# Designed miniproteins, single chains, continued (4), part 32

Each design is a single chain, and the fold is of that chain. pLDDT is the mean over its residues in the fold that is shown.

## One batch from the design tools (miniprotein)

Design m13081
Fold by ESMFold2-Fast:
Structure m13081 (fold): chain A 62 residues (1-62)
Amino acid sequence: MEEVREKLRELLRKYHEARQRAIEDGDPEAGYEYQRILDEIRKLVGKYNAVDELAELERELR
């Protein structure tokens, strides 16, 4: 579980960074990137039933 939690933390950080660039800078590549990262997060959460871990990390990172 720790390995999954660390991967989720990295993905959430990258997701927020890319989403901000897409929204603030209008960067279409950043828009593609955050959607891709979101799909990876969903896949990982579904595979490991890591819904609670995702919620905890989202509160930490905001």
Scores: mean pLDDT 75

Design m13082
Fold by ESMFold2-Fast:
Structure m13082 (fold): chain A 75 residues (1-75)
Amino acid sequence: DIVLSREEQEIARKVGEEIYELLLKNPELSREEVREITEKLVRERMSKSLSEEEKEDIAESVTISSLAEFQRYQK
Protein backbone atom coordinates (compact mmCIF):
# COMPACT_ATOMS: atom_id res chain seq x y z
CA ASP A 1 0.00 0.00 0.00
CA ILE A 2 1.33 3.39 -1.07
CA VAL A 3 0.68 6.18 1.43
CA LEU A 4 0.30 9.32 -0.68
CA SER A 5 0.54 12.87 0.66
CA ARG A 6 -2.40 15.23 0.07
CA GLU A 7 -0.36 16.95 -2.67
CA GLU A 8 0.38 13.64 -4.43
CA GLN A 9 -3.32 12.64 -4.18
CA GLU A 10 -4.30 15.97 -5.79
CA ILE A 11 -1.76 15.45 -8.61
CA ALA A 12 -3.14 11.92 -9.21
CA ARG A 13 -6.70 13.34 -9.36
CA LYS A 14 -5.69 16.00 -11.92
CA VAL A 15 -3.83 13.42 -14.04
CA GLY A 16 -6.99 11.27 -13.97
CA GLU A 17 -9.06 14.24 -15.20
CA GLU A 18 -6.60 14.86 -18.08
CA ILE A 19 -6.69 11.16 -19.07
CA TYR A 20 -10.50 11.20 -19.00
CA GLU A 21 -10.54 14.24 -21.33
CA LEU A 22 -7.99 12.50 -23.60
CA LEU A 23 -10.26 9.43 -23.82
CA LEU A 24 -13.23 11.67 -24.74
CA LYS A 25 -11.17 13.05 -27.67
CA ASN A 26 -9.71 9.67 -28.69
CA PRO A 27 -11.94 6.75 -27.56
CA GLU A 28 -9.87 4.31 -29.69
CA LEU A 29 -6.85 4.51 -27.36
CA SER A 30 -5.84 1.10 -26.00
CA ARG A 31 -5.40 0.45 -22.27
CA GLU A 32 -1.64 0.12 -22.88
CA GLU A 33 -1.46 3.52 -24.63
CA VAL A 34 -3.50 5.15 -21.83
CA ARG A 35 -1.21 3.60 -19.20
CA GLU A 36 1.94 4.83 -21.01
CA ILE A 37 0.59 8.40 -21.16
CA THR A 38 -0.51 8.21 -17.50
CA GLU A 39 2.92 6.92 -16.39
CA LYS A 40 4.62 9.82 -18.22
CA LEU A 41 2.38 12.40 -16.52
CA VAL A 42 2.85 10.79 -13.08
CA ARG A 43 6.65 10.69 -13.51
CA GLU A 44 6.75 14.35 -14.59
CA ARG A 45 4.44 15.70 -11.85
CA MET A 46 4.97 13.45 -8.80
CA SER A 47 7.64 13.93 -6.16
CA LYS A 48 11.17 12.65 -6.93
CA SER A 49 11.04 10.92 -3.51
CA LEU A 50 8.62 8.31 -4.91
CA SER A 51 10.20 5.16 -6.36
CA GLU A 52 9.62 4.10 -9.97
CA GLU A 53 7.56 1.14 -8.68
CA GLU A 54 5.34 3.46 -6.60
CA LYS A 55 4.83 5.77 -9.60
CA GLU A 56 3.93 2.78 -11.81
CA ASP A 57 1.40 1.57 -9.21
CA ILE A 58 -0.17 5.05 -9.02
CA ALA A 59 -0.29 5.22 -12.84
CA GLU A 60 -2.04 1.82 -13.01
CA SER A 61 -4.63 2.92 -10.42
CA VAL A 62 -5.29 6.20 -12.27
CA THR A 63 -5.52 4.37 -15.62
CA ILE A 64 -8.05 1.83 -14.24
CA SER A 65 -10.17 4.59 -12.64
CA SER A 66 -10.18 6.79 -15.75
CA LEU A 67 -11.05 3.90 -18.07
CA ALA A 68 -13.84 2.72 -15.73
CA GLU A 69 -15.33 6.24 -15.62
CA PHE A 70 -15.09 6.56 -19.43
CA GLN A 71 -16.67 3.14 -20.05
CA ARG A 72 -19.51 3.97 -17.61
CA TYR A 73 -20.46 7.01 -19.75
CA GLN A 74 -20.33 4.98 -23.01
CA LYS A 75 -23.17 2.69 -21.86
Scores: mean pLDDT 77

Design m13083
Fold by ESMFold2-Fast:
Structure m13083 (fold): chain A 64 residues (1-64)
Amino acid sequence: MLKATVRAEREGDRVRITVELSNGEKRELEVDSPLPAEDLARAAAGYVKKKYPGVEVTIELREL
């Protein structure tokens, strides 16, 4: 079964989102957004679930 880890970390006015799949695929995005990192991580997780039906998604947040 495919697994995905979505990480979100705020760097000043930007949020870095990293998506890592258990098959070795990795994507990194930097978003200039006032939205909380948690909300952006949840949006990214939703996209991953839509693209890879049945994937198990884990969200990891870095505080500060």
Scores: mean pLDDT 78

Design m13084
Fold by ESMFold2-Fast:
Structure m13084 (fold): chain A 84 residues (1-84)
Amino acid sequence: SKAKKEEWLRKKMEELKKKYGLDKLVDYAEKKALEYIKQGKYFKAAQIMEYTKVAAQIINNEIDESAHPSLIEGAKKLLKEVYG
């Protein structure tokens, strides 16, 4: 359900916020992803969550070697939206 997707997203974003302390990035991304969930665009919401995780890793210079190039590119775009 939409409510379960919102709960899942909020939990994942809270975990990122607690781990990295990047409140501005996480709050921006959570708001954007929740808007996609309200539209029924669950894949886009999940994609933003993954971009947020990779963006936090970029800031902390700890990029996972398993991160796909497309996720890194989406994360860099998200960083420009928040901090550019």
Scores: mean pLDDT 83

Design m13085
Fold by ESMFold2-Fast:
Structure m13085 (fold): chain A 97 residues (1-97)
Amino acid sequence: SAVAALQQALDASLANHPTVTYYKSFEFDTKEQAEELAEKAEKIAKELDLPISTKIVEVDGKYVVSLAVTVPRTPEALKKAEEFFKEVEKEAEKIKK
């Protein structure tokens, strides 16, 4: 697919880069839900010693939380990034309930 081809091209261009950046976004109906996820994401990142950036934007009356994590391309750092997003997804599901 076009998305898979783009990802492959991006990975090829980054072959010699010592770091990788992962992006993930979550959409909420209220600003309070978005702010709660951002706060919990920052706490999880601190516990895992991961540098993250968080951004909240309003789009068509919805609130989008965008998270970016930049880590070195080591098994340890990549595992922490995976754990971070897994925990953030669990928190997002709890906030929506």
Scores: mean pLDDT 80

Design m13086
Fold by ESMFold2-Fast:
Structure m13086 (fold): chain A 65 residues (1-65)
Amino acid sequence: DEAEANRLYEAAEVAAAAKADAEKDGESQEAIDALQRAADEQIARLEELDEAYGQRAREAALAAA
């Protein structure tokens, strides 16, 4: 479902951006690791829908980092 894939993609981008902001703000490594796990989970769900969606999410996460 394209709508679900788009929602998961947006969630992955939000999680990656939150991690980048946490790193800039000097948050704890535990908090940063939790945000990374959330991003990885969204990317894994996208990969379950289609490998191309997962690949795009990984590229977006790398661009945000």
Scores: mean pLDDT 72

Design m13087
Fold by ESMFold2-Fast:
Structure m13087 (fold): chain A 59 residues (1-59)
Amino acid sequence: SPAQQLRDNLGTVNKQRDDLTKQKKLADKTVSKEVGDKLQKKADEADGAAKAVQDLLAQ
């Protein structure tokens, strides 16, 4: 169903957010804070997308 596809997509976005957050923490220690900040921005964008999908699925 379309609703199930959106829930599956939400799971994928949440995983991507978690992976980006882990990469940000590593980048802060090993590369630069600028790279870490860019990764955090991508994680925040993914969280926003996940919340938008969750709002559409509110039942």
Scores: mean pLDDT 75

Design m13088
Fold by ESMFold2-Fast:
Structure m13088 (fold): chain A 88 residues (1-88)
Amino acid sequence: SLKKAEELTQQIIKSLTDPSHQTGIESGLKAAKKLGLVEDFSRVLSLFLQGKISIEELLQYQGLLFDVVVGGSITEEQVKAKIDEILK
């Protein structure tokens, strides 16, 4: 749900000390909302909070979502494939 994604986003932002990382996570949530990938975004955030993925992997995922939204070189299908790989 959107509320869960927003709650997880705020939990992660509070745990981060780098403002650039905080901005990256906020941008990822906005991109996930535009792409209808809020549930997948919530699952990725949950994996990070469980220590199953790194901050670098989380920010790479955020960058992929942003690139799709702004018409970058990566497709929505490629983003979904990356999400499925992370969410194992």
Scores: mean pLDDT 73

Design m13089
Fold by ESMFold2-Fast:
Structure m13089 (fold): chain A 65 residues (1-65)
Amino acid sequence: MEKKREEVKKLAEKAVESDLETMKKYAEEGAKIAEEVEDPKLRVELAEIIQEAMAKGLEKHKEEA
């Protein structure tokens, strides 16, 4: 379980620092990892980590515009 959470957090961190298209790809990989988890509570937690990273990444790109 911890390994899956750590993997998703790393993808989230990369997503925030990436361009919009690459950010979407990292978010999709994170969602795929979340779907592999049998525990629905952990799956939701992983999805929330991805969503927060996406929101943060979008804010960063908005500041560049």
Scores: mean pLDDT 76

Design m13090
Fold by ESMFold2-Fast:
Order: structure tokens, then sequence, then C-alpha cells
Structure m13090 (fold): chain A 88 residues (1-88)
């Protein structure tokens, strides 16, 4: 399905953008301040084995992490619905 392929590409582009931003922050030697909220999110991501998500929370501003995670989540929900509709 062209729609499914397009969504997969959009998700991959957002993942690549997140990786690029993390690498740029690492190159600058920048980490964001740890907060109680960040610790809880990191613990959740460790349980989900989401290494990229852990690095995003550590190296990126919280608002940017929230924006990227929200966009990726919305696209994954849409992708799952289309895959279910194709099998129904």
Amino acid sequence: SEEIDKLKKEIQELVNEMKRLIDEAKARGETTEESFTKKDIIDYLKKENDQLGIEAVKYLPFDKVKELFSKIHELNVKLRKLEIEKNS
C-alpha cells in the first residue's frame, strides 16, 4: 500500500531527525538538566528497550522530545489502523 509506505517513510524521517539532533547535542557536549519527570520517562523507556528514546530525553530539550514523540506516536497509530483495515 502506497499510504502505508508513505507513513513508514515519514516515521523513519522523524526518527532520523531525532538521531541527528542527538548526535549534534553530543558533539557540543550538551546534556539537559535531570528532573523527576525525566527520570520517570527514562525508566519507562528502559522497560520498553527504547535506547533512542533514552538518548533523546538525555540530550534534547523536553519540549522537542515531547514534539517528536507525539508526532511519531500519531503516525504509528495511523499506520496500525491502516494495517488493521487492510486485514479486515
Scores: mean pLDDT 75

Design m13091
Fold by ESMFold2-Fast:
Structure m13091 (fold): chain A 60 residues (1-60)
Amino acid sequence: MTVRTVKGLAEGLSVDELIALLKKEFPDVGVVADPVNNGIRLIGRYEDVLKAEEYAKKIN
């Protein structure tokens, strides 16, 4: 199982909104808030997590 953190959300983007979008696009990936890093954690298979991370960075 792969865990990756996406840090430093853009101004005006809510963590909850980003999580909702990621769960919609990547239902097989676990997405949880990471308030310590001002971001999110992505959990799942390596390939799925990488795709979700790329998507998150594109919309952030």
Scores: mean pLDDT 76

Design m13092
Fold by ESMFold2-Fast:
Structure m13092 (fold): chain A 82 residues (1-82)
Amino acid sequence: MLEEKRKEYLEKAKELAKSDPKKAKGYVAGAMALEIGIKNGMKEEESLKIAKKVYELALNGDIQGAQDLLKELAKPLVEAEK
């Protein structure tokens, strides 16, 4: 379940916060992607794929790319109001 995966990502972020802050931030960003996926009713497999992509972007220091991807995930909510 996506909720379990989100909790797993947050747990990993907490565990790595002192030893590997870069990976910890990646897990936090991935957890945010999973939360948006849950709220939007996204398929589990698709949500996990996007969470991994956001994690990779954050891990590589591409914070802007990670933020842009998270904004794109939230975009359906904005477009539904038009």
Scores: mean pLDDT 75

Design m13093
Fold by ESMFold2-Fast:
Structure m13093 (fold): chain A 76 residues (1-76)
Amino acid sequence: MDQILADIADLMRQRGFSDAQIQAAIDYLRSNFSDAARQRIVDMLRNNTLDQIRDAFNRRGQTFLADIIQRNIAAQ
């Protein structure tokens, strides 16, 4: 549980997300996502480009997470 969120935070940090973006994403995931859904996010962060992850979140109606990804893409 806490370990999966910690893994997501570390993977986001490796991808160049700010601490504020990481905190916002982790708080959202803690409130809205099951452990299985969080594990799928770990898998996406390991295996997919940020554009692919953004597009996947948009297709699923996860516009808050897609916006965080898009802001990081625009900053990099």
Scores: mean pLDDT 84

Design m13094
Fold by ESMFold2-Fast:
Structure m13094 (fold): chain A 76 residues (1-76)
Amino acid sequence: SMADELLERAKENIERAREILEKANEKGNTEAQKLAEDAEMGFALAMSLVEQGRLEDAERVLRVGERLLEKAEELL
C-alpha cells in the first residue's frame, strides 16, 4: 500500500539522517548537523501523518526532509 511504502521510505531516511548527522558531528559542521536533525524530525512527523491516514501530507513532509538531507550532504 502507499502507507506501507511511505513508512518504509521514512524509516530508511531516518537511518540515512543519522549517518549524515554522525558525519556532520565528526567534521564539526554545525549547519549540516542542524539540517540532518531537522530532516529526522520531519521523517518522524511523516510517519505520524501516515498513521493518521494523511498520506499526501506525509509525502510532502517526507520530500521536504529529503531536500534537507541533500543540503546536509552538500556541506560534507
Scores: mean pLDDT 90

Design m13095
Fold by ESMFold2-Fast:
Structure m13095 (fold): chain A 108 residues (1-108)
Amino acid sequence: MKTLEELALELAEREGLSEEERELLLTITGLAEGIAAARRAGDEEAAAHLRALLEAFLAEHFSPEAREEILAVVDRAVEAYAAARTEEERRAVLERMIRELVEIIKKS
């Protein structure tokens, strides 16, 4: 089974992201997956902690405009992931998030 990390790397290579852009994508994807999993498990403290780490990371690496767009994409994915009933639906949500993140990073 292809991991989310493997999917993110494959999409980054296909879309021509630099090594630095790939590292940004992997960090955002990992934090977003962690937030989604924590929220689905009802661990609101862990979700809030990871969300704060994501905000701090984005503040160092992205413009305010790109940061707001990335946070909006992540927040929508987290909500959809929590509402998803099957593992296939959860995976599809995260795959859509990765595709949207690739587009934002390419513009940044």
Scores: mean pLDDT 84

Design m13096
Fold by ESMFold2-Fast:
Structure m13096 (fold): chain A 82 residues (1-82)
Amino acid sequence: SAATLRRLLENIENGVFTGEDIAALNESPGLREVVMAFLRYLDAVKKNSKPEEIEELKQRTLEAAEALGPEARRIVEEFLEG
């Protein structure tokens, strides 16, 4: 759900990973794809990678979210802009 995706991304930004988060990722391959793409994006930002690489990873995260629907894409856009 949109609420589950928002919680997962908030927990990732805060450096936490719970049993509920693991269960959600096991139940939804689509959520797992979004989370994995977002983690790769955050790692590239933290390592101060090339702007072109960061933009590509940002777009991959948005594409993964779009596959879950327009609400999921909006949530991911909020996290990528903040």
Scores: mean pLDDT 83

Design m13097
Fold by ESMFold2-Fast:
Structure m13097 (fold): chain A 70 residues (1-70)
Amino acid sequence: MIELPKSVEEIVERYQKMLAAGVPESQAVYYAVVEYAALYKIDLPSPVDLSDEEARAMLEEILKKEGVTL
């Protein structure tokens, strides 16, 4: 179901949970932010085309826009 805007705290929590489960960083970032990106109509590259460095930078930019830093 589509929910109201996700908090950045939820994004960070999902990201860290996926990293703890051994998910690659590019995939962890993608799946942590995909619902948020859909709600705010942010275009995301395919997770297979997203490097770990690019994924990390994308996560940091989303958090920065919301006033949060890792």
Scores: mean pLDDT 69

Design m13098
Fold by ESMFold2-Fast:
Order: C-alpha cells, then structure tokens, then sequence
Structure m13098 (fold): chain A 96 residues (1-96)
C-alpha cells in the first residue's frame, strides 16, 4: 500500500532527524576526514559509500553499532526512493 510506504518513510525521516540533532551536538568530536569523504561520496552520488561513511560518523558520535547501521540504511533507503519523499511532501501540503 502507498499509505503504508509513506508511513514507513515518515518514521525513517524522523529517526534521521533525531540522529542529525545528536551528530550536530558532537560535531567538534567528529573526524574531518570522514566528513570530507561523506561529502565526496555525496557529490559522486555513491549511495553505498555515503552510507558507510555516515555509519562511521555515527559510531564516532557515540551511537551503538545497531543504531548507526539502522540510521545509515534509512538514509540510503530515502536517497534511493526520492519519490516517496516527494509524495509525503505533497500529502503534507494537501493536509495544510
């Protein structure tokens, strides 16, 4: 169901936003080299490398292995399924 897919995407976005807030608080503790590698992978559109470097940054920020892997996979899923994000935005606009 499209509605079920949108609900799942919304949950993934919420988890990613929570992880971003925690990463922001730990920014000074994060490896500049890993941040640069993440940016480079993003510019090359290498989704697999982006997920790997994001997981490493989350681990440096004190996330547990399982939590870091889940957030990295959620980001990968959202990047690979931009249509779900677009449909969620349109649904939110229709409700406003």
Amino acid sequence: SMEEKLKEAEKKIEKVLEANAKLTKKLDELSEELIEKLIEASEKKDIEEMAEYLKELLLEAGFKEEEAEEVAEDVKYLVENPELVEKLVEKKRAEA
Scores: mean pLDDT 80

Design m13099
Fold by ESMFold2-Fast:
Structure m13099 (fold): chain A 92 residues (1-92)
Amino acid sequence: SDELLALLKRAEETIKEDYEGLKSLILSQARVSDELKQAILQGLRRQEGQLKKIKDYVLSQNPSEEVLKALEELEKLFEDAKKEIEALLAQQ
């Protein structure tokens, strides 16, 4: 439905904004403290949990093929962003 696509689009925008914010934060640091690193990793785990809840909700709504593709793209976007943030943290 248009409502499910709008939900997934808002989630995509949030993931992109959070990724750019975290990337900028990490790159602005000469070194990332262990406390900040753990806080970021915990935040990523919470975001992953929220994405799972969105996925479970969307799948419960008998989604169209278009919605399923948008969900798959959203999951890939989050996984790619997570891996990039984890790689940046490993370099600091």
Scores: mean pLDDT 87

Design m13100
Fold by ESMFold2-Fast:
Structure m13100 (fold): chain A 95 residues (1-95)
Amino acid sequence: ENKKKAEELLKKAKEILEKIKNGDISAVEEAVKIEEEAKKLAEENKNTDKETYKLALEAQIEVGMALIVVGVQRSIQKQLKEKGLPEKIEPLKKL
């Protein structure tokens, strides 16, 4: 049960990272929810189910990377907008 839930969270975390890389900012709210669920699942299983714990940590890493990408992108876009420069960050779509 818990292992299957961790596998589903990891799959969703990877999908969210791809959506965010493609500029879907609505995925940020989903990423936050997945991070909270994965963190809770890891804490509940760290001493009882090591496989579920590992998968939950991997989901946290994937969704954490997505949130970092969004934070950096928003910071740069805000600075570009304030200086009247182009707001597109095309390199993020190439990765």
Scores: mean pLDDT 75

Design m13101
Fold by ESMFold2-Fast:
Structure m13101 (fold): chain A 87 residues (1-87)
Amino acid sequence: MAREAAERGAREAREAAARGDGGGAARAAERGGREAARAAGADELGAEIAGGVAATAAATGMAAGDREGAGRAAELAVRAAAEGGGA
């Protein structure tokens, strides 16, 4: 389900960010956003965009040195992906 995909992706992104793994946080956010968007009924392009937005949110926070903020931004983006598709 879209919510479960978003929850998993957000959790993995937060854990990677907490460890200082910016690449891991971005990849977890990308997968979570893409999977959540697909589960919510997005097409391939929509899922790619959702994943990219989530990855960018995580990477931006990490680049700013804000690991907690990076995790929160990734969580918000993947949750938005889960809510953006479907009836």
Scores: mean pLDDT 80

Design m13102
Fold by ESMFold2-Fast:
Structure m13102 (fold): chain A 63 residues (1-63)
Amino acid sequence: RRPPTAEQQKKLEEALTKDLSELINDPGLVKELVENKDYETLAEILEKRGLTSSAEILRWLSE
């Protein structure tokens, strides 16, 4: 498939941020990590929670 446009990528980031905020019970931290494009730290948090597929998506977005 064609790689996502900047608009589509931002929409994906917003959706992931909502899911992560609910999951880790620290929405401020998740929001800061997304704004700083610190997807590696976010992916580590997801992996520790067992969300390996979401973690791989975040790593893909960080490249």
Scores: mean pLDDT 69

Design m13103
Fold by ESMFold2-Fast:
Structure m13103 (fold): chain A 72 residues (1-72)
Amino acid sequence: SAAMREIHARIRALAEEALKDPEKWRKVEELAAEAEKRIQEIINDPSLSPEEKLEKTFEILRELLERVEEVV
């Protein structure tokens, strides 16, 4: 989708900027690892429907993008 292409382009631009500073890159890796852990908890939650899992995963990814922008 167009929205996913925009998110990917934005992530790529942020990653490029973070690569200029090893300390910022390390912080980005920490934030990404935290988000991945949260996504795994959502995926493994038997009380959530597939649609709810997708929605919550996108919420976590949007939050990750915002937090990465604050660091970079």
Scores: mean pLDDT 79

Design m13104
Fold by ESMFold2-Fast:
Structure m13104 (fold): chain A 73 residues (1-73)
Amino acid sequence: MTVSDIIDEFLRRVAAGEDLETVRNEALEKIEKIAPTPEQLEKAKQALDDTVEFVRAEREGRVREWAREHLHH
């Protein structure tokens, strides 16, 4: 299982109506199990946090604001 697999599972479970905090915490536990170094762990946590913010932005109608902060030219 890769970090991308964990993030994909997180997105599917949130889309299915599962609690955001519960799914985020379970995804974090899975990341902590597979990340072999502290650097990779921090990078994976950042990717998860960016995805959580995307979900929050989508629910609040702020997807354009999320893209502005996370996507660079």
Scores: mean pLDDT 75

Design m13105
Fold by ESMFold2-Fast:
Structure m13105 (fold): chain A 84 residues (1-84)
Amino acid sequence: KLSSAVSKLIGHALRTLANALEAGDEEVVELINQAIKAASNGDFEKAIEYARKAAELARQRGNSDTAADAEGFAKLIEEEKKLA
């Protein structure tokens, strides 16, 4: 059903969301949700933009784990964009 790449994207997105939720950063959670929504609609450019904004905000707030995960999510979306 789902490609291996799409399943990996979903898994990474859920991990990033979980880390942001644990950190209590609702703004980062909102940006990650916007990235997931854009990616699900095939709007990979907006998805990458939102994911990178989430990473930058998390980094500015000292949440290095969430920042790294959001950057990883953006890179996975970039890979999917090349295949779409």
Scores: mean pLDDT 76

Design m13106
Fold by ESMFold2-Fast:
Structure m13106 (fold): chain A 75 residues (1-75)
Amino acid sequence: MPKPPLSEEEIEELKRRRLRETIERLLEEADRLVAEGRDDEAYALLQSYLEGVVGKTYPSLEEARRAAEELLEEL
């Protein structure tokens, strides 16, 4: 019988934490790109990730950023 080093709850916690860390880093990188006037690249970065996670396309940087922040709040 497999004896995982972590409980089921701990595994779920780690998965949520990993997603949270990824979203936080993406938001941080997007904010840096926006500060440099590179809004198109910030949008592409957030949209690419969100499409992979939630399967949705957002029409603007503002909408994509909001969706990423909402995901972060749910994790």
Scores: mean pLDDT 78

Design m13107
Fold by ESMFold2-Fast:
Order: sequence, then structure tokens, then C-alpha cells
Structure m13107 (fold): chain A 79 residues (1-79)
Amino acid sequence: MDELLAELRRGLAEAGVPEDVIEAAIALFRRSLAAGRSVPEALELAGVYVVLATEDEATRAAAVARIRELVRRHLEAQA
């Protein structure tokens, strides 16, 4: 879990997402897991939040790509 959170934080930072948006997205991810959502569902909700909080198109596209990569890697690890 801590590794996934570190990768999410790093990926969003590399995409140019502001620190406050990253921390809010991580908080939403953690709350979603606590509410019983799956890791892919929690990552998707965090991604929606980042998209809504981000004005720059290139940053949005990069952040979505990073979240999709994390979802794919998690699903591969479950197989």
C-alpha cells in the first residue's frame, strides 16, 4: 500500500499536478478504500478529482496516463 501511494504521489508530481491537489487526491484514494471500494475504483476516483482540479490540458492528460498505468500494474499483480 505505501509503495502504491508513493508511486501515485510521484507520478502526479511528474505530471505537474500541484502538491495540494496531489495530497487531496491521496486522501480521497484512502477514504475510498476505507469505504470498501477496490484499488482500481479508488484510483479512478482520485483521477476524476485530479481532472476536475487541474486546468492545464497537458497536465490532465499526463495525470490520467499515470493513474491508468497504476491501475494496469495493480491488476497485473492480482493475476
Scores: mean pLDDT 82

Design m13108
Fold by ESMFold2-Fast:
Structure m13108 (fold): chain A 67 residues (1-67)
Amino acid sequence: MEEEEKAREYLKKAYSDTFSDEQIDALFEALREQVREALADGRPLDLSNLTPELKKAVEYLRKALEE
């Protein structure tokens, strides 16, 4: 739960310039489902092309879904 809040904070840092809180929430839920599906299927997530903030968001989402 705390890790999900941290992931959301990093998404806001990455996208808050033009997106509303509602749009950030939609992006967060989409990213959460992508991470969940990748973990369920055992597929690695390609983090190489992500910004540092997005990498942190994915990292915290993984921790939240693993606990």
Scores: mean pLDDT 73

Design m13109
Fold by ESMFold2-Fast:
Structure m13109 (fold): chain A 107 residues (1-107)
Amino acid sequence: SNEDLIKSIENAIKSLEKTIELLKKYLATGNMKDMVLAESSISSMAMHFWLLHKLTGDQFFGDMADRLMELGNRLSANRNDKEVVQEVIEELKEIKSELEQRKAELS
């Protein structure tokens, strides 16, 4: 149902907000715990969107899974490059905005 999809999107938005804050904290402190938690969160979101794509057939969720998977790979390959980490933060913010728009379209 649209209500179930809206709840899934809301949970993803909340996870993105937490992930962005973890990466911002990592940039400020250099604490690897925050980086590891952020990478884990991105991977979990990618797998969840992949599952939503399989269940719904909606390419929007497939595209979200692919984008998050690529961002997770970019982040893990470039942990010590603060500029790449900042680029990943900005792309996660863009994904969040697109999810908020999709939620509004379903409401």
Scores: mean pLDDT 90

Design m13110
Fold by ESMFold2-Fast:
Structure m13110 (fold): chain A 95 residues (1-95)
Amino acid sequence: MEIEEEIKKLVEAASKLSKDVEFLDKLAKEIRELFEDEVAGNQLAAGVRKAALGDLEEAEKLLREAAKTLLEAGYSEEEVLEKLKKAIEIVEKAL
């Protein structure tokens, strides 16, 4: 439930981002650097980009897959929540 709430917050914040390619590429790199798990980092960065481009359904799907990847890799629910909150902070600072 809490993971799903943070995913929705991240999608809403990211939907307000500039659609500029260079800006989104730089932001995607900052998001990927939050993660030692390359698959989860790539999924979360892709989800943020999809939200910025207006594809909110695909964004939510990618962010749920990122959370699932982290949980399957042995991260706790609390650790996944902290990563999502850090991603939200990065996105909000970019607004």
Scores: mean pLDDT 82

Design m13111
Fold by ESMFold2-Fast:
Structure m13111 (fold): chain A 82 residues (1-82)
Amino acid sequence: DKIDNILEGAAIVAKALESKDLDQAKKDLDEAKELLKKAGFSDEEIDKISKIALDAVKTGDPDKGKEELTKLLQELASKVLS
């Protein structure tokens, strides 16, 4: 189901943001990518999500990354569920 894939993908993105290990964050984001792609997200939209998440991990500002990603994921989820 698209909703289940979006929720699971979003949860994995949130997990990646809490990671202090870039390699682990990349691995988690690759898993999230497959789920979001099944939900109907485009490769460009998924790449944007991954870029924001990895930048937040690199800069050590997960709270700002979470805010930006929450807004983006809600917008994209609304689009694929419509």
Scores: mean pLDDT 81

Design m13112
Fold by ESMFold2-Fast:
Structure m13112 (fold): chain A 106 residues (1-106)
Amino acid sequence: MSAEEGERAGLEAARLLTSEDEEKARRGAELAVEAVASENPEAGRAGGAGIGTGLASTNEIGRRAGAEAAVAAIASENPRARAAGLAAAGPSGSPGGQAAVDAALA
């Protein structure tokens, strides 16, 4: 993934993770995880921001998808994805963020 592609993917992930549509939110979670696993630091930054946006979402569907993205990132063998997932989930203090950390560590 190029820097431009990764940045666009992360921005699209953030947009989708604020959706009340379960399929759109799920797609946002997938894009965010792909972005944080990227070798491109701009893609990782955008993907991490997308996960954080999902976890902070005002709707349950977005929060659930953000938590699933955080769990997938933290459980990843890619150390950049793990760091981004922990950074997005850990300091939020939200129920979704805490649940994601607990699930990934189980």
Scores: mean pLDDT 73

Design m13113
Fold by ESMFold2-Fast:
Structure m13113 (fold): chain A 77 residues (1-77)
Amino acid sequence: NIKEAKKLVEEALRAIEAGNLGAARNLVARAYQLALESGLEDVKKLLQEALDAIAAGNTERATKLLEEALRKLEELE
């Protein structure tokens, strides 16, 4: 569901801004599962790279990847 994936990505961005990387990871992982189930290959790749960036503590890269994923999800609505 594109609308649900979009909400999860928006919540993940807010979690990163708040410094809550645990919440951000969980939200991105849920968005990744929705992208996988919906066949959204480009979004799925961006969300996987965002998970890797969060795990590395690279919040700047994670934010850019999530913003790109959000843009692509908006295009698909």
Scores: mean pLDDT 87

Design m13114
Fold by ESMFold2-Fast:
Order: C-alpha cells, then sequence, then structure tokens
Structure m13114 (fold): chain A 83 residues (1-83)
C-alpha cells in the first residue's frame, strides 16, 4: 500500500509539471492551470497524510483507508481534468 501511495504521489507531481508547462506554452490559461494544480495539491496532501497513517494501523484498517483516500483522490483528479 505505501509503495502504491508513493507511486501515485509521484504521478500527480508529474501531472502538476505538465499543467505548469501547458500554461507556460500558452496551451491553457494561467487561471485554469492554477485551479488544476490546486486540486492536484489537495490530492497529494491526502495521499501524504494517508501514507503516514497507514504506517501506524493494522493491514485491514490500512486497506479500508487506502480505498477511501484513493476514491477522494480520483474525484480531485477528475475535477482538475474538467477545468
Amino acid sequence: LISKIAARITALKILKVGYEIDAELGLMSEEEAEEAIKKLEEAIKLLDEAEKKIQTIDKEEAEKLFKEVMKKVEELVKEAEEI
């Protein structure tokens, strides 16, 4: 679970860089990029908090937390894509 969370954080950081580049190249507005990046930063924060908590709880509770956090992260990523 921890390795999957770390991989997702890395993927979201790469996606943020993509939005920054798109804004710099004029492929999207600065406002749209900032809104998308903000949603991705919220998702990264949720994953970072979950990674820390998962290390302190049992496997069954960790799996439940992982599923809940991943659902929220997917919702935030979808919101960013809709901008």
Scores: mean pLDDT 82

Design m13115
Fold by ESMFold2-Fast:
Structure m13115 (fold): chain A 61 residues (1-61)
Amino acid sequence: PLPPPRSPEARRLAERQRRIGDEDYVKELAESLKKQINNKEKVDEFYKAMLEALREARARA
């Protein structure tokens, strides 16, 4: 059979989330929270703090 490949972009997105998982997950989580919470500024600050913490942990490891 010759099944047409599903959206390669969707597959790449899933793989990317797997590899960096934490970073991409935090990013998408922050975006979802901003839509649910009317205090978007706090969500953005928290997201930045988490990103920096992840980066620092990775650098120190």
Scores: mean pLDDT 63

Design m13116
Fold by ESMFold2-Fast:
Structure m13116 (fold): chain A 68 residues (1-68)
Amino acid sequence: GKKDELQKKALELTKQVAEQIAAKMAAATGQTPTVTIEQIDDDTFKGTVTVGDKKFVITVTTEIVEAL
């Protein structure tokens, strides 16, 4: 259904943004980043990028995807 498609798009967007951050951090630091993607609830996905002692957290909601 439409809700399932929005969830899939939110997950894909979360992965893409986390991977872009990871790539930039790898280039800047010369270190290998760790990327973790987590679903918090039906409408919210969380991406965590860790490089050494640095941690970046992004949150993507289905509302953002629907607005695009």
Scores: mean pLDDT 81

